# Designed miniproteins, single chains, continued (5), part 56

Each design is a single chain, and the fold is of that chain. pLDDT is the mean over its residues in the fold that is shown.

## One batch from the design tools (miniprotein)

Design m17923
Fold by ESMFold2-Fast:
Structure m17923 (fold): chain A 76 residues (1-76)
Amino acid sequence: SELSSLSPETKQVLEEADTLVLNGEVDKAIALLQQRLNELGVESLKAAVFQDHEAIDRLNREEKVVEKRLEQLKLL
């Protein structure tokens, strides 16, 4: 599962976003996911500067999971 390879921080944000959606707070869920995506983008730039390939691979996977969920919510 893609979730098993994510950081605890990303997993928590995804779970919080799902709870917000269940409560009808889709705009808050979108904002939360967008904030996490911005944080992951900053970390990806740092990893690229240091050529940390393991971090780059992990961050790319996390960004794709968050982006896919964000796209799904924007269709609601």
Scores: mean pLDDT 85

Design m17924
Fold by ESMFold2-Fast:
Structure m17924 (fold): chain A 84 residues (1-84)
Amino acid sequence: EEIDKIAEYISKNAKKPIDPEKVRELLEHRRKVGEEADKFIEENKDDVDAINKAIATYHAEVLRRIGEIVDEEIEKERKLQEEL
């Protein structure tokens, strides 16, 4: 499932467990982008090229947000290490 793939990516790339609030932010972002993609697909159901572009855009946006969360956790870890 998409959520499982997202969780695996975060777990594999994050040095520490992700903040639950960041997971909620990711799920909310995915929900909004998914709703927009679903509406576009429904409105353009006979246009295969448009559907494929919408799906690619949805996946790119989800990956972008995952990257932001991973980067935020790396930055937090870096700040903690500077205090040690």
Scores: mean pLDDT 68

Design m17925
Fold by ESMFold2-Fast:
Structure m17925 (fold): chain A 95 residues (1-95)
Amino acid sequence: MPSLPTQMMILQIGHSAIKAARDSGGPQSSLQQLQDVTTKYINQASNSGGLPGSSLRLINDLVNDIKKIASTMSPEVQRSVIKAVDESRDRLLKK
């Protein structure tokens, strides 16, 4: 029943954000929030079942929530995280 392809896309986007935040010196609390939001959307993908449109919505919601978390970090970390998630999303969704 879990939507493994959608879960894997969410995992890749989330890990791109975490890596970018870590590499730019993001605080441990923000790294934990990025991990938690990634896990939340993986669980939502498992539970929502569904049509291709629900997967696209979950991915866009994940990216928006990551950007909100990034906005609480320093400008340098925020810029790195936003770039990483936009590039990861665009790569997975063909822009």
Scores: mean pLDDT 78

Design m17926
Fold by ESMFold2-Fast:
Structure m17926 (fold): chain A 92 residues (1-92)
Amino acid sequence: ASDDEIDYGVIQIEIAVAILLAKRGDEEGAVETLERAYKRVKNANLSKELKKQVLQDILDAARYVAERSTDPEVAERARKLEEEIQKEIDKL
């Protein structure tokens, strides 16, 4: 597999882990994992199609965390991540 395929796979695993962390009440771990996934997308040389797909998946996960968060700081971080990702999608 190319490095891009490995990055895509790792990003999707990070998204799945973040959702599981959020579901078990680890809101801080969930948002930190999504922030790491987003940084990986920015540093990875993904095709526009794959980049748009993973950005949309991270955006959906960040919305899930923000809407369910009981921690205002976690909710703010998740909302900021949503805004940053939406701007990147709009450029593609």
Scores: mean pLDDT 86

Design m17927
Fold by ESMFold2-Fast:
Structure m17927 (fold): chain A 79 residues (1-79)
Amino acid sequence: MVKKETLENMSPEEAAEKILELLSEFGDYVEKVEVIIESEKGTFRVVLENMPSVVAAELILSVLKAVGPIKRAEVTITT
């Protein structure tokens, strides 16, 4: 199954909470998560494969905190 969600004008903490919520809907493990983040610092792409949902969320949160406020993020989850 594939889910896509777009997040706009969020703090890093708000975006991370939404991503964890999305990941938890698909259970404890994800086949692939792709996040494209647009911020004042530029555009970043994060791809995580074959890992626990909680670990994926923590790694994405680390990136979000590093890039600052989020203009837009596109999240694609494959399970």
Scores: mean pLDDT 79

Design m17928
Fold by ESMFold2-Fast:
Structure m17928 (fold): chain A 70 residues (1-70)
Amino acid sequence: SEEARKALKEKLGVSDEELEAFISLHRKAQQGDPNALAAYEILRTEFYLRAREKGIPEETVDRWLEELLK
């Protein structure tokens, strides 16, 4: 959703390029690409680390990522 994209960009400092990469990697991983799955997990972990540094709960990040990937 637009709200999730805005939150990830403004709250976690995620770039447009990172958002596009994350969505693309998720799609490829869902199709069974193991390299895409590995890259997706690395980028997802990076978002969680940024959230922890900024005091943002993991549950909040999970909601934004779920809304982004719908």
Scores: mean pLDDT 86

Design m17929
Fold by ESMFold2-Fast:
Structure m17929 (fold): chain A 67 residues (1-67)
Amino acid sequence: STIKLSSSGENEVPYPALLEAYYKGELVGKKLVNDKAELDEAKDELGVLASIKYGTGDVEFYAIPLS
C-alpha cells in the first residue's frame, strides 16, 4: 500500500518505508527512511534534486511501508 503525503507533511507513516518523489509522473528519486527525522531529511534532499533537474521543488511524495 502506498501513502500519498500531503503538502503539509502531516501524515502518519509506518516505518521503515521507501520514500519516492515524482514530478509530473517522472521518478525524481527514492530513499529508505526508518523514522520521521530521516523522512524529513529525505524529502529535503529529493526536493533539491528536483530543483536541479526541473527547476522546481514542487514534487509529489509517496511513502511505501516495508513490513
Scores: mean pLDDT 79

Design m17930
Fold by ESMFold2-Fast:
Structure m17930 (fold): chain A 93 residues (1-93)
Amino acid sequence: DADAKIAALLARAAELTAQAADLITAQLGDLGKQMGDSALGAVDLAAQHARDVSILETVARGFLEGSRAVSGEAQRLLEEAARLLREAARLAA
């Protein structure tokens, strides 16, 4: 069902965000840890509001903007997490 698909997309986005947070911390030190913690909080907020299209799209946009501040695998993981958040928003609409 749509709820199960949304939950799976958000769970995968959370996994990718955790991987990105570790890489961002490695790239930017203490600032990277703050950015990573913020991203983890944002994906948790998205999971708490899994049917709210506006929240899902806002978090996805933030991840795409944040991806421009990092490089390599961290950038790709944030872009993929944003894609999953947007797919969840599409299913929630």
Scores: mean pLDDT 87

Design m17931
Fold by ESMFold2-Fast:
Structure m17931 (fold): chain A 95 residues (1-95)
Amino acid sequence: SLEEVKKIIDELKKEFDDMVARINAAIAAGDLERAQADLAGLETFYENAKKILKELKERYKDNPELVEYIDSFEKEMETKLAEVRARLAAAQAAA
């Protein structure tokens, strides 16, 4: 069902946000090796999530609300990943 698809997307979003929070916590603690390792995990998650979302957009291409929901999530992941990368780079430069 469409509601089950939205639930899958929401679960991916929650996992992504939890991973971002862990990296930010590691940066704040000065644990830059852990932050770097966790960022690599987040980048792997992001690539896998994009593949899932691409398949969902292809399957549900005639549902504009769902496509917009997926596009919004992809944009949010892209933005948050860029922000986390910038924070880690700044912390590493300051260390």
Scores: mean pLDDT 89

Design m17932
Fold by ESMFold2-Fast:
Structure m17932 (fold): chain A 72 residues (1-72)
Amino acid sequence: MPQIEEVTAEDSAGDLGPGGTATFRVKMPDVSPEEARQAVRDYVDSLFPDADVELEETSPGDYVVTVTRRLP
């Protein structure tokens, strides 16, 4: 299982309120893009099961994750 480490974040995913957005970078050099995407989704689902997640690979093993927590 790849270890998810927030390398650069303007807001912590764990501090996200309803309707808020957080963007952070994750480094996963030892996994395929598909495995990285699954790990990020599993991580976000553990925090906010109703959140929208966007994942962008900026370089091999370096990803930008944008999480938007849904309003109730």
Scores: mean pLDDT 67

Design m17933
Fold by ESMFold2-Fast:
Structure m17933 (fold): chain A 57 residues (1-57)
Amino acid sequence: ADTILRAAAHDLGVSEATVRRVLSAVLRGEISIAEGARRLGISPASLSSLIQALKAA
């Protein structure tokens, strides 16, 4: 999980803490996948792929 989050944070140019916060909000249903993706500057499909990768790890 940490390796995937670190790689995603580096690729997106944001802190690992920011990625964790947005993912936690999406997974808890506080925000939509579309809103989470907008906050990270990626497509909803990319965020869905990241969530699936984290579940597989």
Scores: mean pLDDT 76

Design m17934
Fold by ESMFold2-Fast:
Structure m17934 (fold): chain A 76 residues (1-76)
Amino acid sequence: DLLERYAKAVEKKDIEELKKLIKELDPSLTDKEIEELIEKIKEGKLKYLRNLSSDDKEVQIARILLTIIKIEEEKE
């Protein structure tokens, strides 16, 4: 269950598991491409997220990317 794995990874702040979920949704994405997408979202490309359908694979990937950004910004 993708949703259960996502919820557990968010709770544990497990960025590596979140990246694995992205790769399972789109196996063509490399770690470098995932990092490039994170950078684009951080640069204020939030308009990209608003143009996607709520349950598409691309939206699930975007949601996971946004979650990774939030975890990385929560530096302790």
Scores: mean pLDDT 72

Design m17935
Fold by ESMFold2-Fast:
Order: C-alpha cells, then sequence, then structure tokens
Structure m17935 (fold): chain A 82 residues (1-82)
C-alpha cells in the first residue's frame, strides 16, 4: 500500500536526518519504496520535467546515504584498530 511505502521512506529519512547509516536491507527497501512512489507521481503528472527532478533528488539522496555508510565503516574500523 502507499501508506507502507510512505512509512519506509519516512523511517529512512529520519535515520538520515539523525546521521545514522542505513543497512543494505534498509537501502534496498528505500529504493523499492522510491521506485513505487516515482511511478505513482509520474502516472499522476506524466511530465518529463517531473521525472528529471525526481531523478536528481534521488541521486542526491543516494550520495548522502553512501556518505553516511562510509562514515560508519570508518568509525568501526577505527574501533577495531584499538
Amino acid sequence: SMAEVRAVIQAAEEKIRNGEALSDDEVAELDAALDTMEREILAQFGHPEVAANLADARAILHEKIEQLRKQQEAKEKELLEK
């Protein structure tokens, strides 16, 4: 349902806002939820400019997720070296 899709996106957004890294499973769930949301938006509006804006927003979000993941991996590595 769209309520479940929104819940997944909101949960991921809250973690990102708090500077928390997403697991591989959480990233996969977020990507699936974003795919579903983008299909609904494009079905409703159907404008190429909307598709381009959504793609740009998703690319920025993905970069933020990857940055947080690398920060978490760096912290874990530092702890293992002590």
Scores: mean pLDDT 78

Design m17936
Fold by ESMFold2-Fast:
Structure m17936 (fold): chain A 86 residues (1-86)
Amino acid sequence: NDKEAYKVLMSALTGDHRTEVESLIRTYLIEKLKATPEEADLFIEQLRVSGVAVGDSAKYAIKFYREFKPASSVEDLIAQLKELLK
């Protein structure tokens, strides 16, 4: 579910895989969801700080989580993001 996906994402954004996960999410938001770089960076910052996207960034959270299954681990999240970028 979305809440579990947010927990995995927040863990990924604060752990050893942070740089790779941020890069993959940023690329996905810009290339697939047509977000601006500023919107993508704001989305990532809101998730890292609060674990949730709010305001205008919430639209990207809804689209992001609708396009892939909730990740069960950081490794699953990375694999799904790489697959979505193909």
Scores: mean pLDDT 70

Design m17937
Fold by ESMFold2-Fast:
Structure m17937 (fold): chain A 91 residues (1-91)
Amino acid sequence: SEEERRERAERLDRAARESMREAARREGVEEEFSEEEVKKLVEERLKELEKEEKETGNKRRVLGAKIAIELMTAVSLRLGATAYTVAFLKS
């Protein structure tokens, strides 16, 4: 959503500014990035993250769902097999 994109852009802007201040302090460099440069970096990073999320996030979610289904199936089979074995032995 537009609201989520705005929130992510705000988080990235804050992170970028903090990283720049920390790097400037560490290197002893008094280079101040302009508002336009920060905005461009945030926008480029946001687009990269959106592309990564669409490609890797969807694949990761599908893989996660598949693993969950396989685990539920394995547990159900093991519990069912145990119940069947107990019922058979008590017969």
Scores: mean pLDDT 62

Design m17938
Fold by ESMFold2-Fast:
Structure m17938 (fold): chain A 68 residues (1-68)
Amino acid sequence: SEKELAEKLSKAVELLKEKGIDLKKKLKDNPEAVEILVETLKLPREVILKYSELSIEQALLAIYLDNI
């Protein structure tokens, strides 16, 4: 559901910040961020990598908008 996805995204943001990951960096340049998103959102890596050209922050928003 939309609410469950929003909760998972919030958890992903928290984990990214705890790891000291800069959310302004492109997702493709941060393999650790990709793994956090795969594990937290429980989406296939292939789906996450569609957003790889975006910053991590933009990817999180786009994933939310594309999956509600």
Scores: mean pLDDT 85

Design m17939
Fold by ESMFold2-Fast:
Structure m17939 (fold): chain A 74 residues (1-74)
Amino acid sequence: SAAQRAAQLHLLQTTVTMLQQNVPREEIIKRVKELAAELKVPQSFLDEVIEIIETLSRKEAVETLLEKALELLA
């Protein structure tokens, strides 16, 4: 759905911005969880975003999240 896609894109954009601004990972995870609840993002998508933040370097996380955003726009 368009609304679900918009919510997921907003979450990805916000996460990428925080990673690029060098916000601590713990703070990013907290804010991402709060935003996902507000936007009603599916739990499975939120879990995937958190895993990316926790397991990858900041550069790799940004690249991976931007790739996911491009897939949602296709």
Scores: mean pLDDT 89

Design m17940
Fold by ESMFold2-Fast:
Formats: C-alpha cells, structure tokens, sequence
Structure m17940 (fold): chain A 97 residues (1-97)
C-alpha cells in the first residue's frame, strides 16, 4: 500500500498535479530502497532531505549536459528535457511547502 501510494504521488507529479513537500518526501522515502540507478538514488536523497540547494545544483548540471550535446541524439535530448521538467516540478512543490 505504501508503494501504491508512492506510485500515485509520482503519477500526479508526472501529470502536473499539485503536490505537497510532505507527499513528495514520503514517496521518495518509500521508493529509495528499491532504486538501483545512482542518479535516481541521488535525486531521492535530495528530496528526502528537502535539499533545495542540492536540487538546484542538479538542475544546473542537467542544463550544462543539455548545452554540451552537439549534435546529440533525439533520445538523449528528450531524456534530459524530461529529467529537467521533473526536477522543476519537484523544486516547485518543495519551495511551496
């Protein structure tokens, strides 16, 4: 049920629906033990900590990676754009709550 709730929170985030900082931190904490990707684990740790400065640093890193793509693949560009959009939504929720 906690995993089901975490999936609902992530689906709401992806749909651009309003989320509280508490809902995001709870979802990140529930999912954290299942994450094997180091970048996903880093993101979850920053969300759990409410580390807005760390999340902004990650956003700057993703922007620099996107700007360094020349020519880059359409897949790489789409993946970075999706990661940046998700991070902006997370930052908005954490800064609001």
Amino acid sequence: SDAEYAREVLARLAAGEPLSAAELRHAAAVMRPTLQNPEARRLADLIIAGDVAGLRALADELLARAEALNPGTPEDRAALAAQRARLEAILAALEAG
Scores: mean pLDDT 78

Design m17941
Fold by ESMFold2-Fast:
Structure m17941 (fold): chain A 71 residues (1-71)
Amino acid sequence: SPELLELAQQLQKEARAEKDPKKKLQLLKTLYEVLTGLAEGKPASEILKILEENKDVISPELVEKLKALIK
C-alpha cells in the first residue's frame, strides 16, 4: 500500500531526527520490523501491532493515521 509506505517513510524521518541514542535505536528497530512486515505482505493489523508495541517512541499522530486506515 502506498499509504503504508508513506507511514514507513515518516517513521524513518522521525528516527533520523531523534537525538537520544536509545530512543533512536528503538525507532530504527521499529522501522526495520515495519519494512520487513510490509515486504513479507503482512496485513495492516500486524503493522499496527508493531507500532503499538513501540508507541512510547513513535509519534501518536503516526499511530492514529494507521488506525484510521484499518477502519
Scores: mean pLDDT 78

Design m17942
Fold by ESMFold2-Fast:
Structure m17942 (fold): chain A 61 residues (1-61)
Amino acid sequence: SRLDQLLQQMVHWMYENIDSKSEEEFLAELRRRAEEAGLSPAEMEELQRIMRNAFAHLRAA
């Protein structure tokens, strides 16, 4: 799905930028890409939840 494709792209971007970007910058990039992709508010909320969880896991490893 479009959501799965965007999630895959965001995870890749996060791995490439984990040491140079803040959680706020990751969420801002996610919002920009989600808006461009035309995601619903519910899909956006779900993506933000997944990304926050992934970011916390990678930083706390």
Scores: mean pLDDT 76

Design m17943
Fold by ESMFold2-Fast:
Structure m17943 (fold): chain A 86 residues (1-86)
Amino acid sequence: EKEKKEKLEKLREEAVKRLAELLKENLPKKYHKTLDELEEKALKEGLSVSEFALEVLATLKLSDEVKEKIAKLTQELEAELLKAEK
């Protein structure tokens, strides 16, 4: 049970990092510094991957295509977290 909680926290941190990496691949370099700052904040404050995604969407003007990619990755990462809770 205790190990499950630690595993979920690691998966959450990995989810945030994977989302940040995807965003760097799909956004101009000028946004990468802001993404790094948002990633550090999310890891420090223990934000969920969904909360991190919302912070990014609030801070950066993103295209609908990028928003859809974020939604898909967030859904996949949340599914991995739910599977680990079982």
Scores: mean pLDDT 76

Design m17944
Fold by ESMFold2-Fast:
Structure m17944 (fold): chain A 74 residues (1-74)
Amino acid sequence: MSAEERLELLAEMLREVARMPEETVERIRKAVLDGDVETALALLREWAERRGLPESVTEDLEAAVRRIVEELRA
């Protein structure tokens, strides 16, 4: 699976599982594409805290963000 395919899967997870608004999903996608992992994680954590996402789900999404950013840098 390509980094682009993983990013689209992440976006779908953010919409369907995390119930994140499109504007926030696009902000995270842009941060990931820019290699700005800190901004992507900050946006994800703000949403997770606001919505009370389970810690395990938040950890999985954070790991996905970090992995995609590293794959895009390579």
Scores: mean pLDDT 83

Design m17945
Fold by ESMFold2-Fast:
Structure m17945 (fold): chain A 65 residues (1-65)
Amino acid sequence: HMLTPEEQKLLDYLAEKLGLSREEVLALFDAGKPIKHPDSDEEFASLQSLLNYKSKNGELEKLKK
């Protein structure tokens, strides 16, 4: 599946934080496995959930700087 540049950046950010590759993070979401944030108790059930959370909190602007 084709990823948008925004999705690629967000996956790369999460992958780096988890010590995984982008493909590994995407595979976990595709398998329906929740991904735990390394710095908190938050879990993301899907890539869409992660994008929605980051977008609403304005945290994506920090990733793009």
Scores: mean pLDDT 67

Design m17946
Fold by ESMFold2-Fast:
Structure m17946 (fold): chain A 72 residues (1-72)
Amino acid sequence: EPSLQQLIDELVRLMSEKAAAAEAAGDSATLAAIEALFQKAVEAVRDYQAGKLSEEEAKKRIEELKAQVEAV
């Protein structure tokens, strides 16, 4: 089973690849969407570190964000 850190690393890699492709294409709308999803990922990790989210809930949020990034 993937660790929370592995899921975060996968999400960051995917967002970086999609952001680079959008920058090369001049697609500012896609860049803005990825930036918004990145901020949600930062918030989920912050809430986990603050004890507001369990590790399981944090993993679920990161997987949901990964699906949203794939859909962009």
Scores: mean pLDDT 86

Design m17947
Fold by ESMFold2-Fast:
Structure m17947 (fold): chain A 65 residues (1-65)
Amino acid sequence: ADRERKRLEAKGLLLQEPQLSNREVAERVGISVATVSRIRREIDRLKAEGRLDELQELLERYHEL
């Protein structure tokens, strides 16, 4: 639960403020920089696969946190 919540927070932040560095997101969410890097890569993969609806749903779920 805690790990899933933090990953969702990081995804939401990266979608809303892509200009944030991996370190800044890690500090705000309380996860490692390495985890933020993996999440950023996952977002890039979803974009490459054309799964924009999944990205939008992640953002909506982020607002429910």
Scores: mean pLDDT 78

Design m17948
Fold by ESMFold2-Fast:
Formats: sequence, C-alpha cells, structure tokens
Structure m17948 (fold): chain A 83 residues (1-83)
Amino acid sequence: APRPTITLTDESKSGTEVTLTFTSSQPLKSVEVLNQNGEVVASATGDATSITVKGLTKSGYYSVKGTDENGQVGYSNTTYVTV
C-alpha cells in the first residue's frame, strides 16, 4: 500500500501558538508535529484536520508526521514559523 501523503493547506499563528491545517491521502491513526530537531512538539488523533503547537519560544522549521492504520508514515513539507 502507498504511504500517506501529508499536505499543509494553512498556517494560523496566534501569539505563542501556531495551528497547522493539513490533508492526508489516507486515513490516519495519529498525527504529530516535529520541530527542526525531529522532536515531537504536538500530537493529535488520526481524525484531526488541524494541529496546534503551543508554547512556542523560538522561530524554526516544523513538519507534520502522519501514521496510518497499517503503521505507514508520511511527512509534510517543512514550514518556517516565526515567534
């Protein structure tokens, strides 16, 4: 089976929070946001269409990681978030 394709469709910033809106080519079991060091900074259930990163202290690159029901992983393009 093909891996999920994660596409960032919108980015909304409010103070120290950013909300990333995305689509997936497949149903997901879980969604995580990774910082530029590959660390998980936010997580959500697979039914999520957006995910909010809270407590931003510094600007950097972020990506969305989606895992499907078969354990296959897809990543979005990186986005640069300014604080």
Scores: mean pLDDT 84

Design m17949
Fold by ESMFold2-Fast:
Structure m17949 (fold): chain A 110 residues (1-110)
Amino acid sequence: MQKHIEKMKELIKKDPNNALAWLGLGISLHKLGRYEEAIEYFEKALSLEDKMTLVEQAVAYKVLGEALHKLGRYEEAIEYYRRALELLSKDPNASGILVKDVEENLRKAE
């Protein structure tokens, strides 16, 4: 875990517009239970959403919603899950598994 976090930080130092490195760092912090810090990095990744595909943006909204849900911020989590589903609906090649995962997360937050 620590080695992966350091690698993501080095990528960000070289290119602060690397949206996927910010997203990856947030996911690593989420796995460590550091939800508030994960949210900050997910928000940073989403500030660079023009550097991401629709599916990558949907994943970012999904994991942001998951971190908010872990913090009991259910109304905010619901908003981001709905944004993820909207983005996935625009991509005809979007994974049905990813769509179902977001739909399940939305149902659990309601």
Scores: mean pLDDT 84

Design m17950
Fold by ESMFold2-Fast:
Structure m17950 (fold): chain A 61 residues (1-61)
Amino acid sequence: SGEDVVTAGLIEFLKEQGKSLEEIIEFLNKTSKDKPYTKEDIERAVAERERLEALAKQRRQ
């Protein structure tokens, strides 16, 4: 869970830098020595991050 949160934060940072989903997967797999990140893992982390941001924006109203 903690690792997934850190990964989600890094994915968000890379998206803000204009990186594509494929470039993000390549970057994470290049730096990860313990396990490969799958496209499904990345998409799941991105979806969760976007869901939390949508909720935060709704709470501002």
Scores: mean pLDDT 68

Design m17951
Fold by ESMFold2-Fast:
Structure m17951 (fold): chain A 75 residues (1-75)
Amino acid sequence: PTARIEVVGNSLYVELTGLSDEQIKELEKHIKSLNPKLLIIFKDGNTLYINAIGLTEEQKKEIIEFIKSLGVKLV
């Protein structure tokens, strides 16, 4: 699996390819637990797109480390 991560202002954008449905559920649960002001998640084919708004810098780092823990390669 691969991940592309971009931080733009108060938004965290993540594009993930090749995650299992179980990994997607765990990631979604983790991000929701950090209580972002807005969370948009959609899946197109084998790619998951995430936009999380209103997270602190520390919470964004936490999400990035969680994504790495799923065995994804950052691109």
Scores: mean pLDDT 83

Design m17952
Fold by ESMFold2-Fast:
Parts: sequence; C-alpha cells; structure tokens
Structure m17952 (fold): chain A 83 residues (1-83)
Amino acid sequence: LIEEARKLYEETKEKVKGKSDEEKAKIYTGLAQYLVSHAESEEIVNLALEAYGEALAQIKSLSPAEQQALLDALREELERLVA
C-alpha cells in the first residue's frame, strides 16, 4: 500500500520533468487528490499530503501563499471525502 503510493510519486516525478511549473502543480494536485480519495489508511493520506507539500516547494514560480492555498484546498477536499 505505502510502497505503491511511493512508486506512483516516483513515476510522476519522472513524467513531469519536461512540464511547466503550472502543469507540474496541476499534475501533483491531481495525484494527491486521487491518493487521498482512494486511501485505505491514514498513512497513505499523510504520505500524499507530505509529498504534495514537498512537490509544491520545488516549484519555483509558486509563492509561499500560493503553496499554502493549494494545501488548504486539498485539506478541504479531504474533509468533503471523509464522511
């Protein structure tokens, strides 16, 4: 489970190398949303949030405020999915 999520993030890093910062942010956001919506454990949710935060921090065109807004949006989506 955790290994599968890590593998998916590593594969995504390889695929996005040639993409723009805007496209990278969209792809990582989509991946994080996918992982949290299909998470079978809190460990996968935590891994998705941590990896997403790290990915956003590597995108040079995103300000700290924009990074925080994207993280907050994902947390709000998590609250919607957890019923």
Scores: mean pLDDT 74

Design m17953
Fold by ESMFold2-Fast:
Structure m17953 (fold): chain A 84 residues (1-84)
Amino acid sequence: GLTATQLLILTVLADKPLDAAAIAATLNATYPALPALTAAAVTAILNSLLAKGLVVADPSLPGNYAATPAADAAVSAILNAAID
């Protein structure tokens, strides 16, 4: 299973490739009631997601990460289970 923070990061990356700082800024702006994320904290989570094959480094945008098709499937399965 994915943690809530991992799921949120994958949801942001499903829209477009982003670096760790942009992911942190997006999540902090979207969810101001949640504990603030640093770029360093996001980088640690991205390393975990990379090891799981859920994200990859974007070769066209150095420093940016993109969600894999496996991540889209995993996020959709979790969201559908939460709704159904």
Scores: mean pLDDT 77

Design m17954
Fold by ESMFold2-Fast:
Structure m17954 (fold): chain A 70 residues (1-70)
Amino acid sequence: MEEEFERVKELLDQGKLSEAAKLLTPEVADRLFEEINKKMKEAEKNKDFDTLFDYGVKALALAVLVVLER
């Protein structure tokens, strides 16, 4: 699971959405949403709006991938 999680995260960072979708499981998606939410909350606390925006875009991309896998 950790290996799949890190790989999907890497692919999302590289914009390789189709490849990320092939490795995405519900458990990996849930964990990624949790990490993104944590990072966004920390960025908001630090008033790091660039990081907050970047993770917001990643959250949207992940949500789209979850829908497309269906």
Scores: mean pLDDT 76

Design m17955
Fold by ESMFold2-Fast:
Structure m17955 (fold): chain A 94 residues (1-94)
Amino acid sequence: SMQQLIDDISSLADQFIAKVSEIDPELAKQLQELKDQFLEQAKGASVEELKKLIDEFLRQVGKLIKNVTNPEILKLETEFGHKLRSLLDQAEAA
């Protein structure tokens, strides 16, 4: 269901933000603000709109992390992006 997909994305984002918070709590706060904006926009969105919102969310995350040199944060961002795209691919296959 669309709600289940949004819930799964929210949980995945929470896991990412929690791990970033252990390294850079200020960056985690900014990521939380982006997550909150994404979730508000995702309410009532179609699957096509949700894909565009996810691409924009990942773009904004990338902009926040642009000057981050910590390899653990960069690895977490890469893993988060891959998992998020995998959730979308699974939703399209269902």
Scores: mean pLDDT 84

Design m17956
Fold by ESMFold2-Fast:
Structure m17956 (fold): chain A 68 residues (1-68)
Amino acid sequence: MEIEMDIDNTDPAVQAAQALFDEALRRLRAGVPWEEVVAWMRERAATLSPRAQAVLEQLLAAADAGRA
């Protein structure tokens, strides 16, 4: 469901997911379509730990819900 961003900088996996998500938001502001940004993130996420991937998926789900 919605994720509470209350544990910043406590877990390297969370930090990695946040950094990747911040880059995605930067690309969206530059005019890259959401679907292309999501595809880019998924490719990059494959190099992250499973924990970081789980956090990133929750961030993506929340962002996608917010854009509707």
Scores: mean pLDDT 74

Design m17957
Fold by ESMFold2-Fast:
Structure m17957 (fold): chain A 64 residues (1-64)
Amino acid sequence: SMTPFEAILNAYQQLADAKTDDEVMSIIRDMSTRMSRKQLIGLRSMLIQDGMYNIAKMLDKVLK
């Protein structure tokens, strides 16, 4: 079973490997159904640290 940290790393890798904005949004939407708000916030922090600001903004649309 995945730890919360492993889930965040796996999600980050999927987003980094995405080739289109539509693919990014599809991945984010699917992650939002499987990951907690805390895990999504952790993922957002990693994206910001690595300069992936556009993906972080897309992720913010599902953080409510």
Scores: mean pLDDT 82

Design m17958
Fold by ESMFold2-Fast:
Structure m17958 (fold): chain A 86 residues (1-86)
Amino acid sequence: KEAAALNIAYEVFSDLTGSKPLDEEISEKLKKAIENKDKEEIKKYLTELKKIIEKTTGTKYPEVDDEMVELFIKYYELIKEAEKEK
């Protein structure tokens, strides 16, 4: 589950920081939810964006439960800080 959370966090970070998000409305809502630390909104929009990522990459991820949201937030912040240092 940890590795899956890290992988989805990296895919989401790439989508949200890239010039062409996979779904602009869902990506914007998820970005706002992350900035506001709104776990329920993160769970909702991460679930939707995960389905799009799975379709485009062919990679399957586990269901977005509360544990996955906590792990996603943890790894997303780690990725964000690591990219800031580059």
Scores: mean pLDDT 77

